# Designs tried in a protein design run: designed miniproteins, single chains, continued (4). Part 3

Each design is a single chain, and the fold is of that chain. pLDDT is the mean over its residues in the fold that is shown.

## One batch from the design tools (miniprotein)

Design m12072
Fold by ESMFold2-Fast:
Structure m12072 (fold): chain A 98 residues (1-98)
Amino acid sequence: MTEEEFTEKMVELLKKASEEEKKAFLEALEYLQLMLGAENKEEAEEYAKKAVEAAKKIKNKELLKLLAEYARRLAEVAPYEFIKEAALKAAEEIEKLL
């Protein structure tokens, strides 16, 4: 999935989502982005955990699938092994919510 395809799908799904689901999705996305900037393994795992906790508030399965796909994509571009591992764990935990 390209950046453009991801953004378009996100915008369409968020238009149909409740305000609570929009907040939860954006919170999860924020923590996944913070995870990429993590300075150590503990910090990366904590941000991944917070992203998963935010994702648990989302009832829309298409939004959950999009978050899981985003987390897997972050693992591909991760600057360090510990960030890659945290991103993959986040993706797997979010996929369990589907």
Scores: mean pLDDT 84

Design m12073
Fold by ESMFold2-Fast:
Structure m12073 (fold): chain A 57 residues (1-57)
Amino acid sequence: DREALTEELVARAREALAALGLDEATIDIVSQYIRQLVDEGRVELAEASVRALEAAA
């Protein structure tokens, strides 16, 4: 389910960004970007981006 995948990736991105100490406005912008990547079919890039954020946190 693409919707479930999107929500999982967004939740993971939000957790990583919060751990990095970023503000809520920045977290919202990046979360929107992850949603857009999945929506455009760029799932591998969305997953890689989230993994990079998790690695940085």
Scores: mean pLDDT 84

Design m12074
Fold by ESMFold2-Fast:
Structure m12074 (fold): chain A 88 residues (1-88)
Amino acid sequence: MREEQFEKVKETLKVIAEILKKAKKEHGNVEAESEELEKELEKKITEPLEKKLKEKGLLKLEELREWIENAEEEEKEELRKLLEELAK
């Protein structure tokens, strides 16, 4: 059922946004300018995020990206609005 998958995508994005917001507060606004710094940020953010998503039975980051890329325009617009809401 497509609707169940869409709800799972929205829930996955909410969890991602929450973790990123928390990481910004704990680690500050760090723009990764070097490849080494990017790898450290990925490990500190991506690994906890993927673990949290797995524990909640949500989508993997790769599955989420693939789903969004193949989503219909209406679904993409709803996700864009959700991300804007979560960024506030």
Scores: mean pLDDT 68

Design m12075
Fold by ESMFold2-Fast:
Structure m12075 (fold): chain A 64 residues (1-64)
Amino acid sequence: APSALEQARALVNETAARVAGASPEEQRAILDAAIARMRALGAAVDPALGAELAAGLEYERERV
């Protein structure tokens, strides 16, 4: 099974790929799900890195 850090990295890459070419409504749903999962992973990964990655996804969510 992948580590929490590998899951966080995969989530960022997967989210970027899924958002590319998606409708604004789909982008919002994808980003909301990714933010929730990243926050859940934050406790098991580096908490500071997890918070930074979640903040990046939240920034993208606000722009959709």
Scores: mean pLDDT 75

Design m12076
Fold by ESMFold2-Fast:
Structure m12076 (fold): chain A 65 residues (1-65)
Amino acid sequence: MEEELRKLVEEYKAARAAGDERAYTRISFRLAELVGPEIAFAINRALDAGASVEEILKLVEELKK
């Protein structure tokens, strides 16, 4: 799960930076499937704030506890 989450967050970050709306939407959906829409929304907010992949992984770990 952690490796899959890390890959999705990296792809999500890259898609946002590239302005690839289709990839962004696809990855957002997959992320919500993996962690649920509430945590996926928290990830999106953290990425907007400039969080690193490692910070996002910590956030998900804390939100699941």
Scores: mean pLDDT 78

Design m12077
Fold by ESMFold2-Fast:
Structure m12077 (fold): chain A 67 residues (1-67)
Amino acid sequence: DPYAALVEAAIAEAVARGVPREVAERTIRSMVDSFGDSLSREAFEAALRRAVDGLVARHRGEVETAP
């Protein structure tokens, strides 16, 4: 299943950049569920890359703190 390999690679990349595995897995799963099976492979892969980038940026400290 080509999509399974893409999902696993995206999770591994997010984890390698400091995102907790469970957070990466849940976010990617939710995104996949939202897309359904209508999305092309190229669009799906691009969406996975954007999701990983967003997770990494948020985990890096883009969240406001110390109110």
Scores: mean pLDDT 73

Design m12078
Fold by ESMFold2-Fast:
Formats: sequence, structure tokens, C-alpha cells
Structure m12078 (fold): chain A 67 residues (1-67)
Amino acid sequence: EEYLKELAEKYGISLETVKKIMEEIREAFRLIIDAIDKVTRKHHPEYDEAELEAEKARIEANLDAEF
């Protein structure tokens, strides 16, 4: 929250605009994470599916905590 205010001041834009940009970035990262998961499952069948799901969930939880 505090760092978003600093970003808004640095770029001369509103805090609301910064929050919208961060929401779009978060959504883009979720799509990238989903794409990586799908490609990994397709090309690396040796990985345990449950472990891949757990790792994806961990990455997504970290993304939610940061953004």
C-alpha cells in the first residue's frame, strides 16, 4: 500500500491508476503461471501432478500477497 503511493507520486499519476495497473500486472502473471504449469505438465510428465499443483498455488499465493 505504501509503495503504491510512492509509485503514484514518482510517475505523476493517481493512486487509483497505479492500483489498476497492479491488478492488470497480477492478472498477467496469473496467466503466465498457468501457461508455465500447462507446458511443464505436457513436457515433463515425470513431475508429480499434486506437487505441481501445490507449487502453482504457492506462487499464486505469493503473487496475491505482493499485489
Scores: mean pLDDT 74

Design m12079
Fold by ESMFold2-Fast:
Structure m12079 (fold): chain A 61 residues (1-61)
Amino acid sequence: SDEVIKLGVEMLRKAGLDDLAEEFERKAKGKSKNEVIALAVEMLVNAGLSDLAAEFYDKVS
């Protein structure tokens, strides 16, 4: 799950979304891989970033 968290943080930071990256990393710590994926997708969709959510899912699924 640490690699999935790292990928999500890297993608968000490259998109200039540093605050969202920090929130995601904090909330994702201690979760399973599937819980981290679900959290990332939900957070991105709720932020209006559905295309980035789909890209993240494709890279980790």
Scores: mean pLDDT 81

Design m12080
Fold by ESMFold2-Fast:
Structure m12080 (fold): chain A 118 residues (1-118)
Amino acid sequence: MRTAVATINVTNASPAATLPVNVAATVTNHGTEPVEVHVRITVDGETVLEATLTVPPGQATVAATVDLARGTHTVTATAETESDAPLELTLIVSAGASGAATAKAGESAEASVTLPAP
């Protein structure tokens, strides 16, 4: 089993309310055959989306909208596969501005973003 982990530390700088943010995980398959990938997205350790995807050569994306309270939150996408195919996982978090982190299978990546843009 190979795991890609992409993490974005998100700061909600909005003074007035919770902020609805879009979280999207894209698995890119650089191989020549479909692969099965288990994708999970967590916010502050709570699972907001979990899916098993058959990813053909190219891309598959899963997305959810989550409401973030003021302050700092950790959004993590995990992609797990038994395949030796070359896979990348990209996590994007957006609300006007966006942050992205991309990890290859077997690797971890981290980024930070402040939302909404000042």
Scores: mean pLDDT 82

Design m12081
Fold by ESMFold2-Fast:
Structure m12081 (fold): chain A 83 residues (1-83)
Amino acid sequence: SEERKQEIARLDRRYEALKKGFEITKELLQRHGKELNENSKKVFEDFEKKAKRYEELKQRIASKPEVTEEDYDELLKALKELS
C-alpha cells in the first residue's frame, strides 16, 4: 500500500542518517591518521555487516510488486539492530 511505502521511506531516512554518522566518524579518524583500537574496529565491522544486511533486505523488498507488513517489520528489526 502507499502508506506502507511511506513508512519504509521513513525507515530508509533513519538508516541513511545512521550510516552518514558512521561514515563521517570513520573518515575523520582516517583523515587525522588515528589508529582504531580493537573495540572500535569491531564496532565499525559490526555496523558494516548489519548495514549490508539492511541494504540487501531493502533491495529484495524493492523488487517486489507489493510491500507487506512482514517486509516492513523485517526492515524495522534490521534498522533497530544498527542503533
Scores: mean pLDDT 79

Design m12082
Fold by ESMFold2-Fast:
Order: structure tokens, then sequence, then C-alpha cells
Structure m12082 (fold): chain A 94 residues (1-94)
């Protein structure tokens, strides 16, 4: 059905957004491991999220909401992983 095709397209865009946020999170974690500040690492995550939101804003309403939800979830998870990585690195330096 058309609805099933639209849902599949929304899932594909959402998955790509999640994968891009996961890469940005991995990059941010590596930045902290190499001595960057937590603020610099968070800025990297925010920059990728901003690009994804701008891209999502150009999508049809029926697809956009699902993609935005996926970006929001991926940002939350990315920040959580970054905070845990930062705490672990700081504890290992003690």
Amino acid sequence: SLEEEINKLADEYAKKAEERMQRATDEAVEMVKKGASLDEAIARLQEEAKRLYEEASKLPDIVRDKVVDAINSAVTEGLRKLEEAYKKIEEEKK
C-alpha cells in the first residue's frame, strides 16, 4: 500500500539520521579521548544534529515527524554515551 511505502521511506530516512548521529557521537568520544573539552565534543554533536534538523525540515510532513523523533532520540543517546565516556576517561586519569 502507499502507506506502507511511505512508512518504509520514513524508516530509511530515520535510520540514516541515526547512523549519522552515531558517527558524530563516535567522533565526539574520540575528541575527548584525545584531550578535547566536553564542550567541544558536545558542539560536534550539536553541529551534526543541526544539519540533520535542517535536512528534515525539507521533508514532507508525514515523513518529517518520524525523522525528527529519530534525531531527538539519537541526540539524547549520543549525549548519554559522551557523558559516560568522559566520566570513564576522567576516572582513569585519577
Scores: mean pLDDT 86

Design m12083
Fold by ESMFold2-Fast:
Structure m12083 (fold): chain A 67 residues (1-67)
Amino acid sequence: SSLLKQLQQRKAEIEREIADALTRMMIFVLPFMTPDEQERMLKIAEKVLTPEQLERLREAVERQLRR
């Protein structure tokens, strides 16, 4: 039904906003983390972030490791 579809779309929008906020927070704390802590964070992120947000986080980790 159209009503159920609208509710599912709103849920997905809220989940995306939360995932974006978490991704920004995780990237912000990266410089204060050891490589082992970063690896543990990535494992948690794989379970809670969208594929797009996870890719952004992985790129940030790779940039940090190249320093």
Scores: mean pLDDT 78

Design m12084
Fold by ESMFold2-Fast:
Structure m12084 (fold): chain A 104 residues (1-104)
Amino acid sequence: MEEEIRRLEERARALTAEVEAAIAAGAPEEEIERLIRELLEVQNEGAVLKLLKARKTNPEAAKAALRKLGLDDSILDLPDEEQRKLILEALEKEREKVLEELKA
């Protein structure tokens, strides 16, 4: 899990640099949006893994993160697969708001 989280963080940094470079180069809006979407997907995957790790090492931080996503603390009592699904869905909804704001 630690190694997987680290790799996702490295990918997120690389994608952030690609987004910044594309914007600076005047790349088409469609290309920039694609890169941002890829970045958000990688960040969502990393956030899910961090929450699953935190539930065992720092439960209060995990609960606080879930509340920010509009999720109930009781999902931490569900099987891992169900937790991953619910957290990912909530993160995807939150990230859609970010993408909409960037288009404005």
Scores: mean pLDDT 77

Design m12085
Fold by ESMFold2-Fast:
Structure m12085 (fold): chain A 62 residues (1-62)
Amino acid sequence: NSRNGLGAAKGGEAGAGGGAATGGMSYQDSHDRGRIGGLKAAEAGQAGDAAAAKEYGLWASM
């Protein structure tokens, strides 16, 4: 899946734009999404999307 990195990078935009949705609804769902986000960040890095992987990593570290 060489092009899956593009999907992970585009997914980051949804995460950043979904600030309002991320605000406080479904605390447990946000934890599950965090796990998927970490996997997507690693996948983006493997696909060569260092910028997207870096962005995801910074958000996860916060």
Scores: mean pLDDT 53

Design m12086
Fold by ESMFold2-Fast:
Structure m12086 (fold): chain A 79 residues (1-79)
Amino acid sequence: VDELLAQAEEAAKAGNFKEALALAAKAIRVGSGEQARRAGELGAETLSKAGNHEAAERVLDAIDAGDYEEALRVLEEAL
């Protein structure tokens, strides 16, 4: 999971937002607790940088509610 998070951060930094979102979604799927939260936060940041502020806000709201399944759904829908 940490490797997926590192790869997602690198992809986002390089402007590869689609790859970053896919990796963040995978990290949520296989991670738990803090790892899933970090992946969701990275996914939301990537969505915001890509101009999808509504999806970014929905991901953050889902994370704050502890609903990682909803966060994953929003990220995958935005792909």
Scores: mean pLDDT 79

Design m12087
Fold by ESMFold2-Fast:
Structure m12087 (fold): chain A 66 residues (1-66)
Amino acid sequence: MEEKVTEMVRAIKAGDFDRAVELARELAKEHRGTFEYDVAKALLLIAATISGNPELAARVAEAMDA
């Protein structure tokens, strides 16, 4: 989980929509329902929001809620 979270932060910083959404879906599929996932989701959504890209933030949120 931590490795994928780190890679997703890198994708968010790079503005890589496809990679960020792919990693968000993988995290949701593997870890949804855990406390660790809820914490990671909150932190990743904050990171996407402060990236200054609202479309990326919206797509990450949708992928993590799917």
Scores: mean pLDDT 77

Design m12088
Fold by ESMFold2-Fast:
Structure m12088 (fold): chain A 65 residues (1-65)
Amino acid sequence: MQKQVAAETAAQILAAEEGARLEVREENGKYYLVIRSEDEEARARSVEIAEYFLEKLGWEKVIVE
């Protein structure tokens, strides 16, 4: 198991606990975390979680949809 895969899975689980969906998007070798939620509070909390994991993984940025 790669550390990157484990961190990605943890971020997805934590975002789901907050009521949001977290997806990984790849464009030209760069990685982005995409967050979707109808709940503004769940969205904000999931962004904080995603930014924490983004920094640890060295990925580009968080995108909110």
Scores: mean pLDDT 70

Design m12089
Fold by ESMFold2-Fast:
Structure m12089 (fold): chain A 74 residues (1-74)
Amino acid sequence: SKRDEAIEYLDKGIKYLENGDTKGAIEYARKAKSLIEDPDLREVIDVAIKYAENGNLDMAKRALEGARNTLLGS
């Protein structure tokens, strides 16, 4: 499903953040966003991308984990 694919992309984005690969993290966060119709979840992912672009990888990771947990609970 699109939901399961979005979760897989979020997991890859989180892994890239853990490895300090900001470019990879942003790429996979954008891929996840493309599969998500919920405007609130799309906004959370945009916030994560902005944190990653600003070098705040811890906050970017927390935002992507939050989006992932919401999708798992839906």
Scores: mean pLDDT 89

Design m12090
Fold by ESMFold2-Fast:
Structure m12090 (fold): chain A 85 residues (1-85)
Amino acid sequence: SLEAEAERLLAEVDRLRAEVEALYAAGKLTPAQYALLMAHLESAKLYVQLALEYAKQGKYDLAEQYLERARRLIDEVRAELDAAR
């Protein structure tokens, strides 16, 4: 379901946030990289929340578009973190 996808994406954002914090503390991310990755995760969370609000209104096409935007940001963060390991 869309709600199950949204919950999964929110859990991924929380996990990635913890990983960004850990890599930054370990000196593996620059301050600029840290700021960008945290901004992307905040935007991804907001997009998931917007998707849930549109789904509640019966606007499923808009909800799907916002989940896709969130997924794209999450994928970008994941790729950057994998490169920093």
Scores: mean pLDDT 90

Design m12091
Fold by ESMFold2-Fast:
Structure m12091 (fold): chain A 81 residues (1-81)
Amino acid sequence: SSERERALAAALEELERLAAELKAQHPDLSSAIDVLTRHARRELERAARTHSAEELRRMAANLKGMIVALVDSSAALRAAR
């Protein structure tokens, strides 16, 4: 549906924007951020085949939150050395 297509497009755009912001803040984690972003993109594209627009929005929010948490944890561990 158009609503689902719009939700997926918005989620992918937000994910790429988040990745660019995180890479600017943590350039040493750039490759890890790319791997996480690629995985999240793949999950959203797969989910778009069977999930509603509302479910896609929730999944996107959860995936973005997970990426932020993992990047922050990695940066904190490096700073503690």
Scores: mean pLDDT 86

Design m12092
Fold by ESMFold2-Fast:
Structure m12092 (fold): chain A 91 residues (1-91)
Amino acid sequence: EEEELKKRVEQIKKIVDELIKNRDTFSAEEVARFLVYVELRLNGKLLETTDEEIEKRVQERIDEFKKQGIDSFTAEELRKLVDEKIEELLK
């Protein structure tokens, strides 16, 4: 179980590295969608979650970013948000 969780964290970090390697800026929607993916993947719920539930969670995250006046994120900000989400979920 702990070994599987470590592998999931490594996979997420690899995906972030790939995204950041080719792009410096990400839309709020892209970041929201990726953070929902990170949460579901770490909790082992990704395959058990419907597309409708994923889209609902993505929209809720987008709405929170809009309330804060956030429309886009830098590569550095995306990495920080993912690292913070991983830390939060591993507590």
Scores: mean pLDDT 80

Design m12093
Fold by ESMFold2-Fast:
Structure m12093 (fold): chain A 72 residues (1-72)
Amino acid sequence: PKLTKVTLDELREMLDEALKRIEEAVKQGNLEEAKKIYDEFVEKVAQMETDNPEEARRLIREARERFKKLLE
């Protein structure tokens, strides 16, 4: 499958939106929705390619850690 090309700025915007949606779901007590948003985000990111893969991988790893803490 062909990867979707994104910039680091676009990736940061996507991470911010995903985190905001997860925080909103957690605030509403809907942990199922929060986990679904996280899983969908992880799957979508796996299909992405950036102009700086090393920085993108670091950013994604940090976001995953933040998401994990919100779901605990």
Scores: mean pLDDT 77

Design m12094
Fold by ESMFold2-Fast:
Structure m12094 (fold): chain A 102 residues (1-102)
Amino acid sequence: HMSLSEATRLAYRKLMEAIDNNYSEEEIYKLVKELFEEFEKNGFTPEQILQIAARALLYAISVALANKDYETLEKIQRAVEKAVRELLKKHGLDPNAPLPPF
């Protein structure tokens, strides 16, 4: 079984790789959706997946800000938020619920 720490590092690495290769918002969304499906297969709960997403997003945002790459920051935020809303809907949860704390 994948650990929460391993899942967070995987999500961060995949997001950074997509950004470095100039993925579109839709391509980032598909990547994040595929990662969420992988995490579900590894037995993570929706709440754990939201925690992974929040942590990975924070790390990706910090790097984008350091590089003054505001376009990339906006793409990541929108793509991850869309994937999170769909994950919540899939599990019968409120799609407008805030992300859990770190």
Scores: mean pLDDT 80

Design m12095
Fold by ESMFold2-Fast:
Structure m12095 (fold): chain A 75 residues (1-75)
Amino acid sequence: MRSRLRFIPDDLPEEEKKRIREEVRRYAEENGMHLRETRTFDTDGTPMTLYVLHDDQAHLDQVVQDLELSNQRFQ
């Protein structure tokens, strides 16, 4: 099983965020991976968008749920 995480800080310029979003989407399509978008925070409390990629959808759903449960504890 292969998984990949991509973090996009909210403080990045919008054009750079769009570029990264497009790269992540293309990567997922080219590698046959499923993609989920969620929200998280870095160690400094800066809000971030997190993209989770996985080749198995059921496992992807579990990873995203685990991350969202962790995030709820800090909100």
Scores: mean pLDDT 73

Design m12096
Fold by ESMFold2-Fast:
Structure m12096 (fold): chain A 59 residues (1-59)
Amino acid sequence: MPSPNAQQLYQQIQDMIRNNADRFDIQVQIGVLQLYMAVTNDFSYQQQIDQMVQQVAAM
């Protein structure tokens, strides 16, 4: 199950993408969420992260 912290990080990154925040800042936050998921062994948001990475690469 997704942890509340992983959900919060995911929502923050989604908001950053919607607001056209700096690409580097978005990539850093995605990296933080991926590291958090690896440490907590909670990969519930992996598919969503993969989609976000593709969106950021297109920016």
Scores: mean pLDDT 75

Design m12097
Fold by ESMFold2-Fast:
Structure m12097 (fold): chain A 93 residues (1-93)
Amino acid sequence: SSEEKIEEFERLFEEALEAIKKGDIEKAKKLIEEARKIAVELAEEKNNKEAKDEIDRIHYIVILALETKPQEEALLILEKARDKVLEIMKELS
């Protein structure tokens, strides 16, 4: 269900934020990729190409932030990205 996908996305993203706080960027990247797959799957099930493209764009920004930004700035970017993807997923539901 859409609700189960939203809950799994929130759990994976929260685990990714905790990994970043611990300095485990590789674990964070894997968790974020898993979260992206869940969000993309929901967009594809709803046949919403625009939502899928926006989710992929947000994912690119998140990965770039993890690779190029200080931890504090990366965390802020990721929290905003989480909120935006959750908004998209709830609108798809």
Scores: mean pLDDT 88

Design m12098
Fold by ESMFold2-Fast:
Structure m12098 (fold): chain A 99 residues (1-99)
Amino acid sequence: MTRNEKLLKAIKEGKIDEAVEIWREGFDETLAWLREQHPDLSDELIARLRAEFDRLMEEAKKNLKKAVEQGKVDEAIKIMREFGTRAGELLRRALREAA
């Protein structure tokens, strides 16, 4: 089962805290990979990436919890996809600034 499949299952089951942990694990894995590929990345850039990710995650968590409490599973899935897109854009912007 992929990380996205585990995330979708957690959301469908209303396990918001599990979904948030899956997002955090995925981000930590991506940061570890980035540090291995680009060991010259500044500590300031990494700290800023973590702060921006945490902000996006907290916003998504609030929206996700509301959607699940209202029984809007399709809305919860949409929130998950939008978070993934925004997190990806955050990483791409950071790589452009580092180059």
Scores: mean pLDDT 78

Design m12099
Fold by ESMFold2-Fast:
Structure m12099 (fold): chain A 80 residues (1-80)
Amino acid sequence: REPLLGIIRVLRKLKEVAPEDKEFIDESIRRIGQAVAEGNFEEALRIAEETIKYLEEKYKDNPEVQALIDEIRRLLEEAR
């Protein structure tokens, strides 16, 4: 689905502004891609939600990270 591809693209941008969590974000992208390949779109959306909850708390005072998280939340709503 197009919103899931959008989520992956925004997660790649998050790696550029949150490089400390690059490995965590890369693993999340891998897990989302695997769930999509298996046709498990609900699991892909759950992994994306778990990923942004972690980043939202860690980077609560980083407006650039928060803007990208807001974009992912919008894409999550569109995917449902």
Scores: mean pLDDT 83

Design m12100
Fold by ESMFold2-Fast:
Structure m12100 (fold): chain A 98 residues (1-98)
Amino acid sequence: APPAPSPEMQRLLAELEEALEEAKKNNDTDTVLQGELALRAVEAVLAGEPLEVIEAIVEELLDRVVAKRPDAPAEDVAAARAKIPAIAEEFYETLRAL
């Protein structure tokens, strides 16, 4: 069985869930998408999923954001996409340390 999440991980998960609910209540679509990203990534790390799963979650959510913002500059989208591997790697290592 997977080990119980640490108190620090449990606190992070609770804070993310609370922030996501507040964002939904305020119709803050961008914060909701970021919160879904963070929550799904935390759950994947807790489940012992590899880094590639975290990268896929980040890519999926970027695609959803781009679909809602068709007027977004291609340069900004490309810059965000280029940062995905570094963001996913840092996030994965940080969560594994908790």
Scores: mean pLDDT 74

Design m12101
Fold by ESMFold2-Fast:
Structure m12101 (fold): chain A 113 residues (1-113)
Amino acid sequence: SELAARLRAIADELLALAEKIRKHKGPLSLDMIDEAIALIDAGLAAVRQLRAAHPEHAAALDKIAFGLEVIRGMLGILRGISKLTGGLDEKLKEQLVKLIEEAAELLREAAAL
């Protein structure tokens, strides 16, 4: 499936970004958070296309889409904090990485349907 390959590619990019963020020293660029949001938006669009093509998987894909929307909202909050404070502390940085990794897992779950 072309959509499944796209979902896996976006998940791999999210995991690479999470690793880059984990290894980053000093204040996080807003560009890294914006990149994560853009990848999640692309993944969410692909999940919605997959749902339209496969109504038999609608319940599972709707749950995945909801999870991605929640993660996107949380990333928006972290972006706002980073903008106001000039960066994220270690705990918020760890939370950012975990949210990105969780989004990648959801996209891989969608690709496996």
Scores: mean pLDDT 90

Design m12102
Fold by ESMFold2-Fast:
Structure m12102 (fold): chain A 84 residues (1-84)
Amino acid sequence: MMSRVQIIQAFIDAFRRAAPDGSASINQFRNLVYDVRTNQGIPLTDQQVNTIISRVAQAAGDRGSLSFSQFRQIVTDTILSLNI
């Protein structure tokens, strides 16, 4: 089974591919979460996907976007909290 470290790395790689300038909108982030789940085959449940998207939306706030550092922190903390 994939480790949590491998799952976090898949998200980091997806972010770098989708947002090479180091900033992603919430819609770009939703798309990369579904890419990780569907195209990269990471076995995330609908509830886990919704939790990740919700936490990212809260962190982005009125800006509607995230830097790479914010993304990495939120994804890491969220994946660790889900006990996958």
Scores: mean pLDDT 77

Design m12103
Fold by ESMFold2-Fast:
Structure m12103 (fold): chain A 60 residues (1-60)
Amino acid sequence: SLEEIAAVVGEVLGNRVPRGMQVAIARALLRHGLDAEALSRSPPYLALPLAEKIVAAVRA
């Protein structure tokens, strides 16, 4: 679910982003079919290695 993906995003980013940002990243992941490159090109413009780490954690 969106909330489960947002929780995984929060774990990877270590509480360094507010809940609204975690949800926004989770929505972007769902919109782009868990594509790390598309996520890194979308706000908030995460570094590609971090976007790849988030996608890998969500797929686990």
Scores: mean pLDDT 76

Design m12104
Fold by ESMFold2-Fast:
Structure m12104 (fold): chain A 99 residues (1-99)
Amino acid sequence: SEEQKKLIQKAVTLMTAAAIEAAGSPDPKTREVFRILHEIGKYLIDNGKVTKEIIERLQKALDYGIEGKVKEAAKELLKVAKEVGAPEDLIKKLEKLIE
């Protein structure tokens, strides 16, 4: 549907922004957060799990990451990852970032 296309476009936009931020960040933990956001976005698209609510939470995680709020960004991504059944390796990486 046209509405689903718009949600996928928003997911791709967030993934692109995360990739740019990951490339530009000097902090390894901030880079890891942005890489995980990109991987979650790809998982959501590949599995047809993109929703408006998930996009809003990914946007919040991106905004926290840009502010250098690594733990807050990781907490938002962890909620999404658990809700959508993302791969366990991504969940474990996020749990380590929150420690």
Scores: mean pLDDT 90

Design m12105
Fold by ESMFold2-Fast:
Structure m12105 (fold): chain A 78 residues (1-78)
Amino acid sequence: SWLSKLQTDLEKAREDAAKLKSPSLKASAEQQLQTAEEALGRAQTLQDNGLDPSEELLEADVALGVADLIIAVEKVTA
């Protein structure tokens, strides 16, 4: 499911963010990952209650995408 995929992606992004050497990039990535975690928590609650979690899943997916871009910036700038 999309929720399970995003939960897996969040775990991987947390591992990558933890390896960041720039304190400012690490803080920015961790802020986006926190947004994703909160959105996924809301999505799980909605799904458990038989409600549509699509908006919350989209919010999490966007936040994870931004975190991935922040992580990628350090890899290109060394």
Scores: mean pLDDT 85

Design m12106
Fold by ESMFold2-Fast:
Structure m12106 (fold): chain A 98 residues (1-98)
Amino acid sequence: SLPLAGYIMVEVRTKDPSKSPEVVKKLAEILEEEGFEVLSQTDTNIVAEYRGESPEEAVEKALRAIKKLIEEEDDIEDVRLRFVTPGQAIQEVEVEVP
């Protein structure tokens, strides 16, 4: 198995809160396509694991997944991405939402 590159924590806020579970579910599916393992999912939050050689690759793939979600879903107000590498401080990753 590949080494643990890190964990992502993604929080999604929708303009209509009733749409949040569906949007988060879609993000989970996109993250799994990008090679993440979803460890927990709530109506607003996802925690996912990336295994690979590079923490930077994990962040790039997470941002790609989030950008795809934003392009396909008009109801997104805000997305927060935090990245955790073992032994490092939690990193807030800038996400561009239109």
Scores: mean pLDDT 85

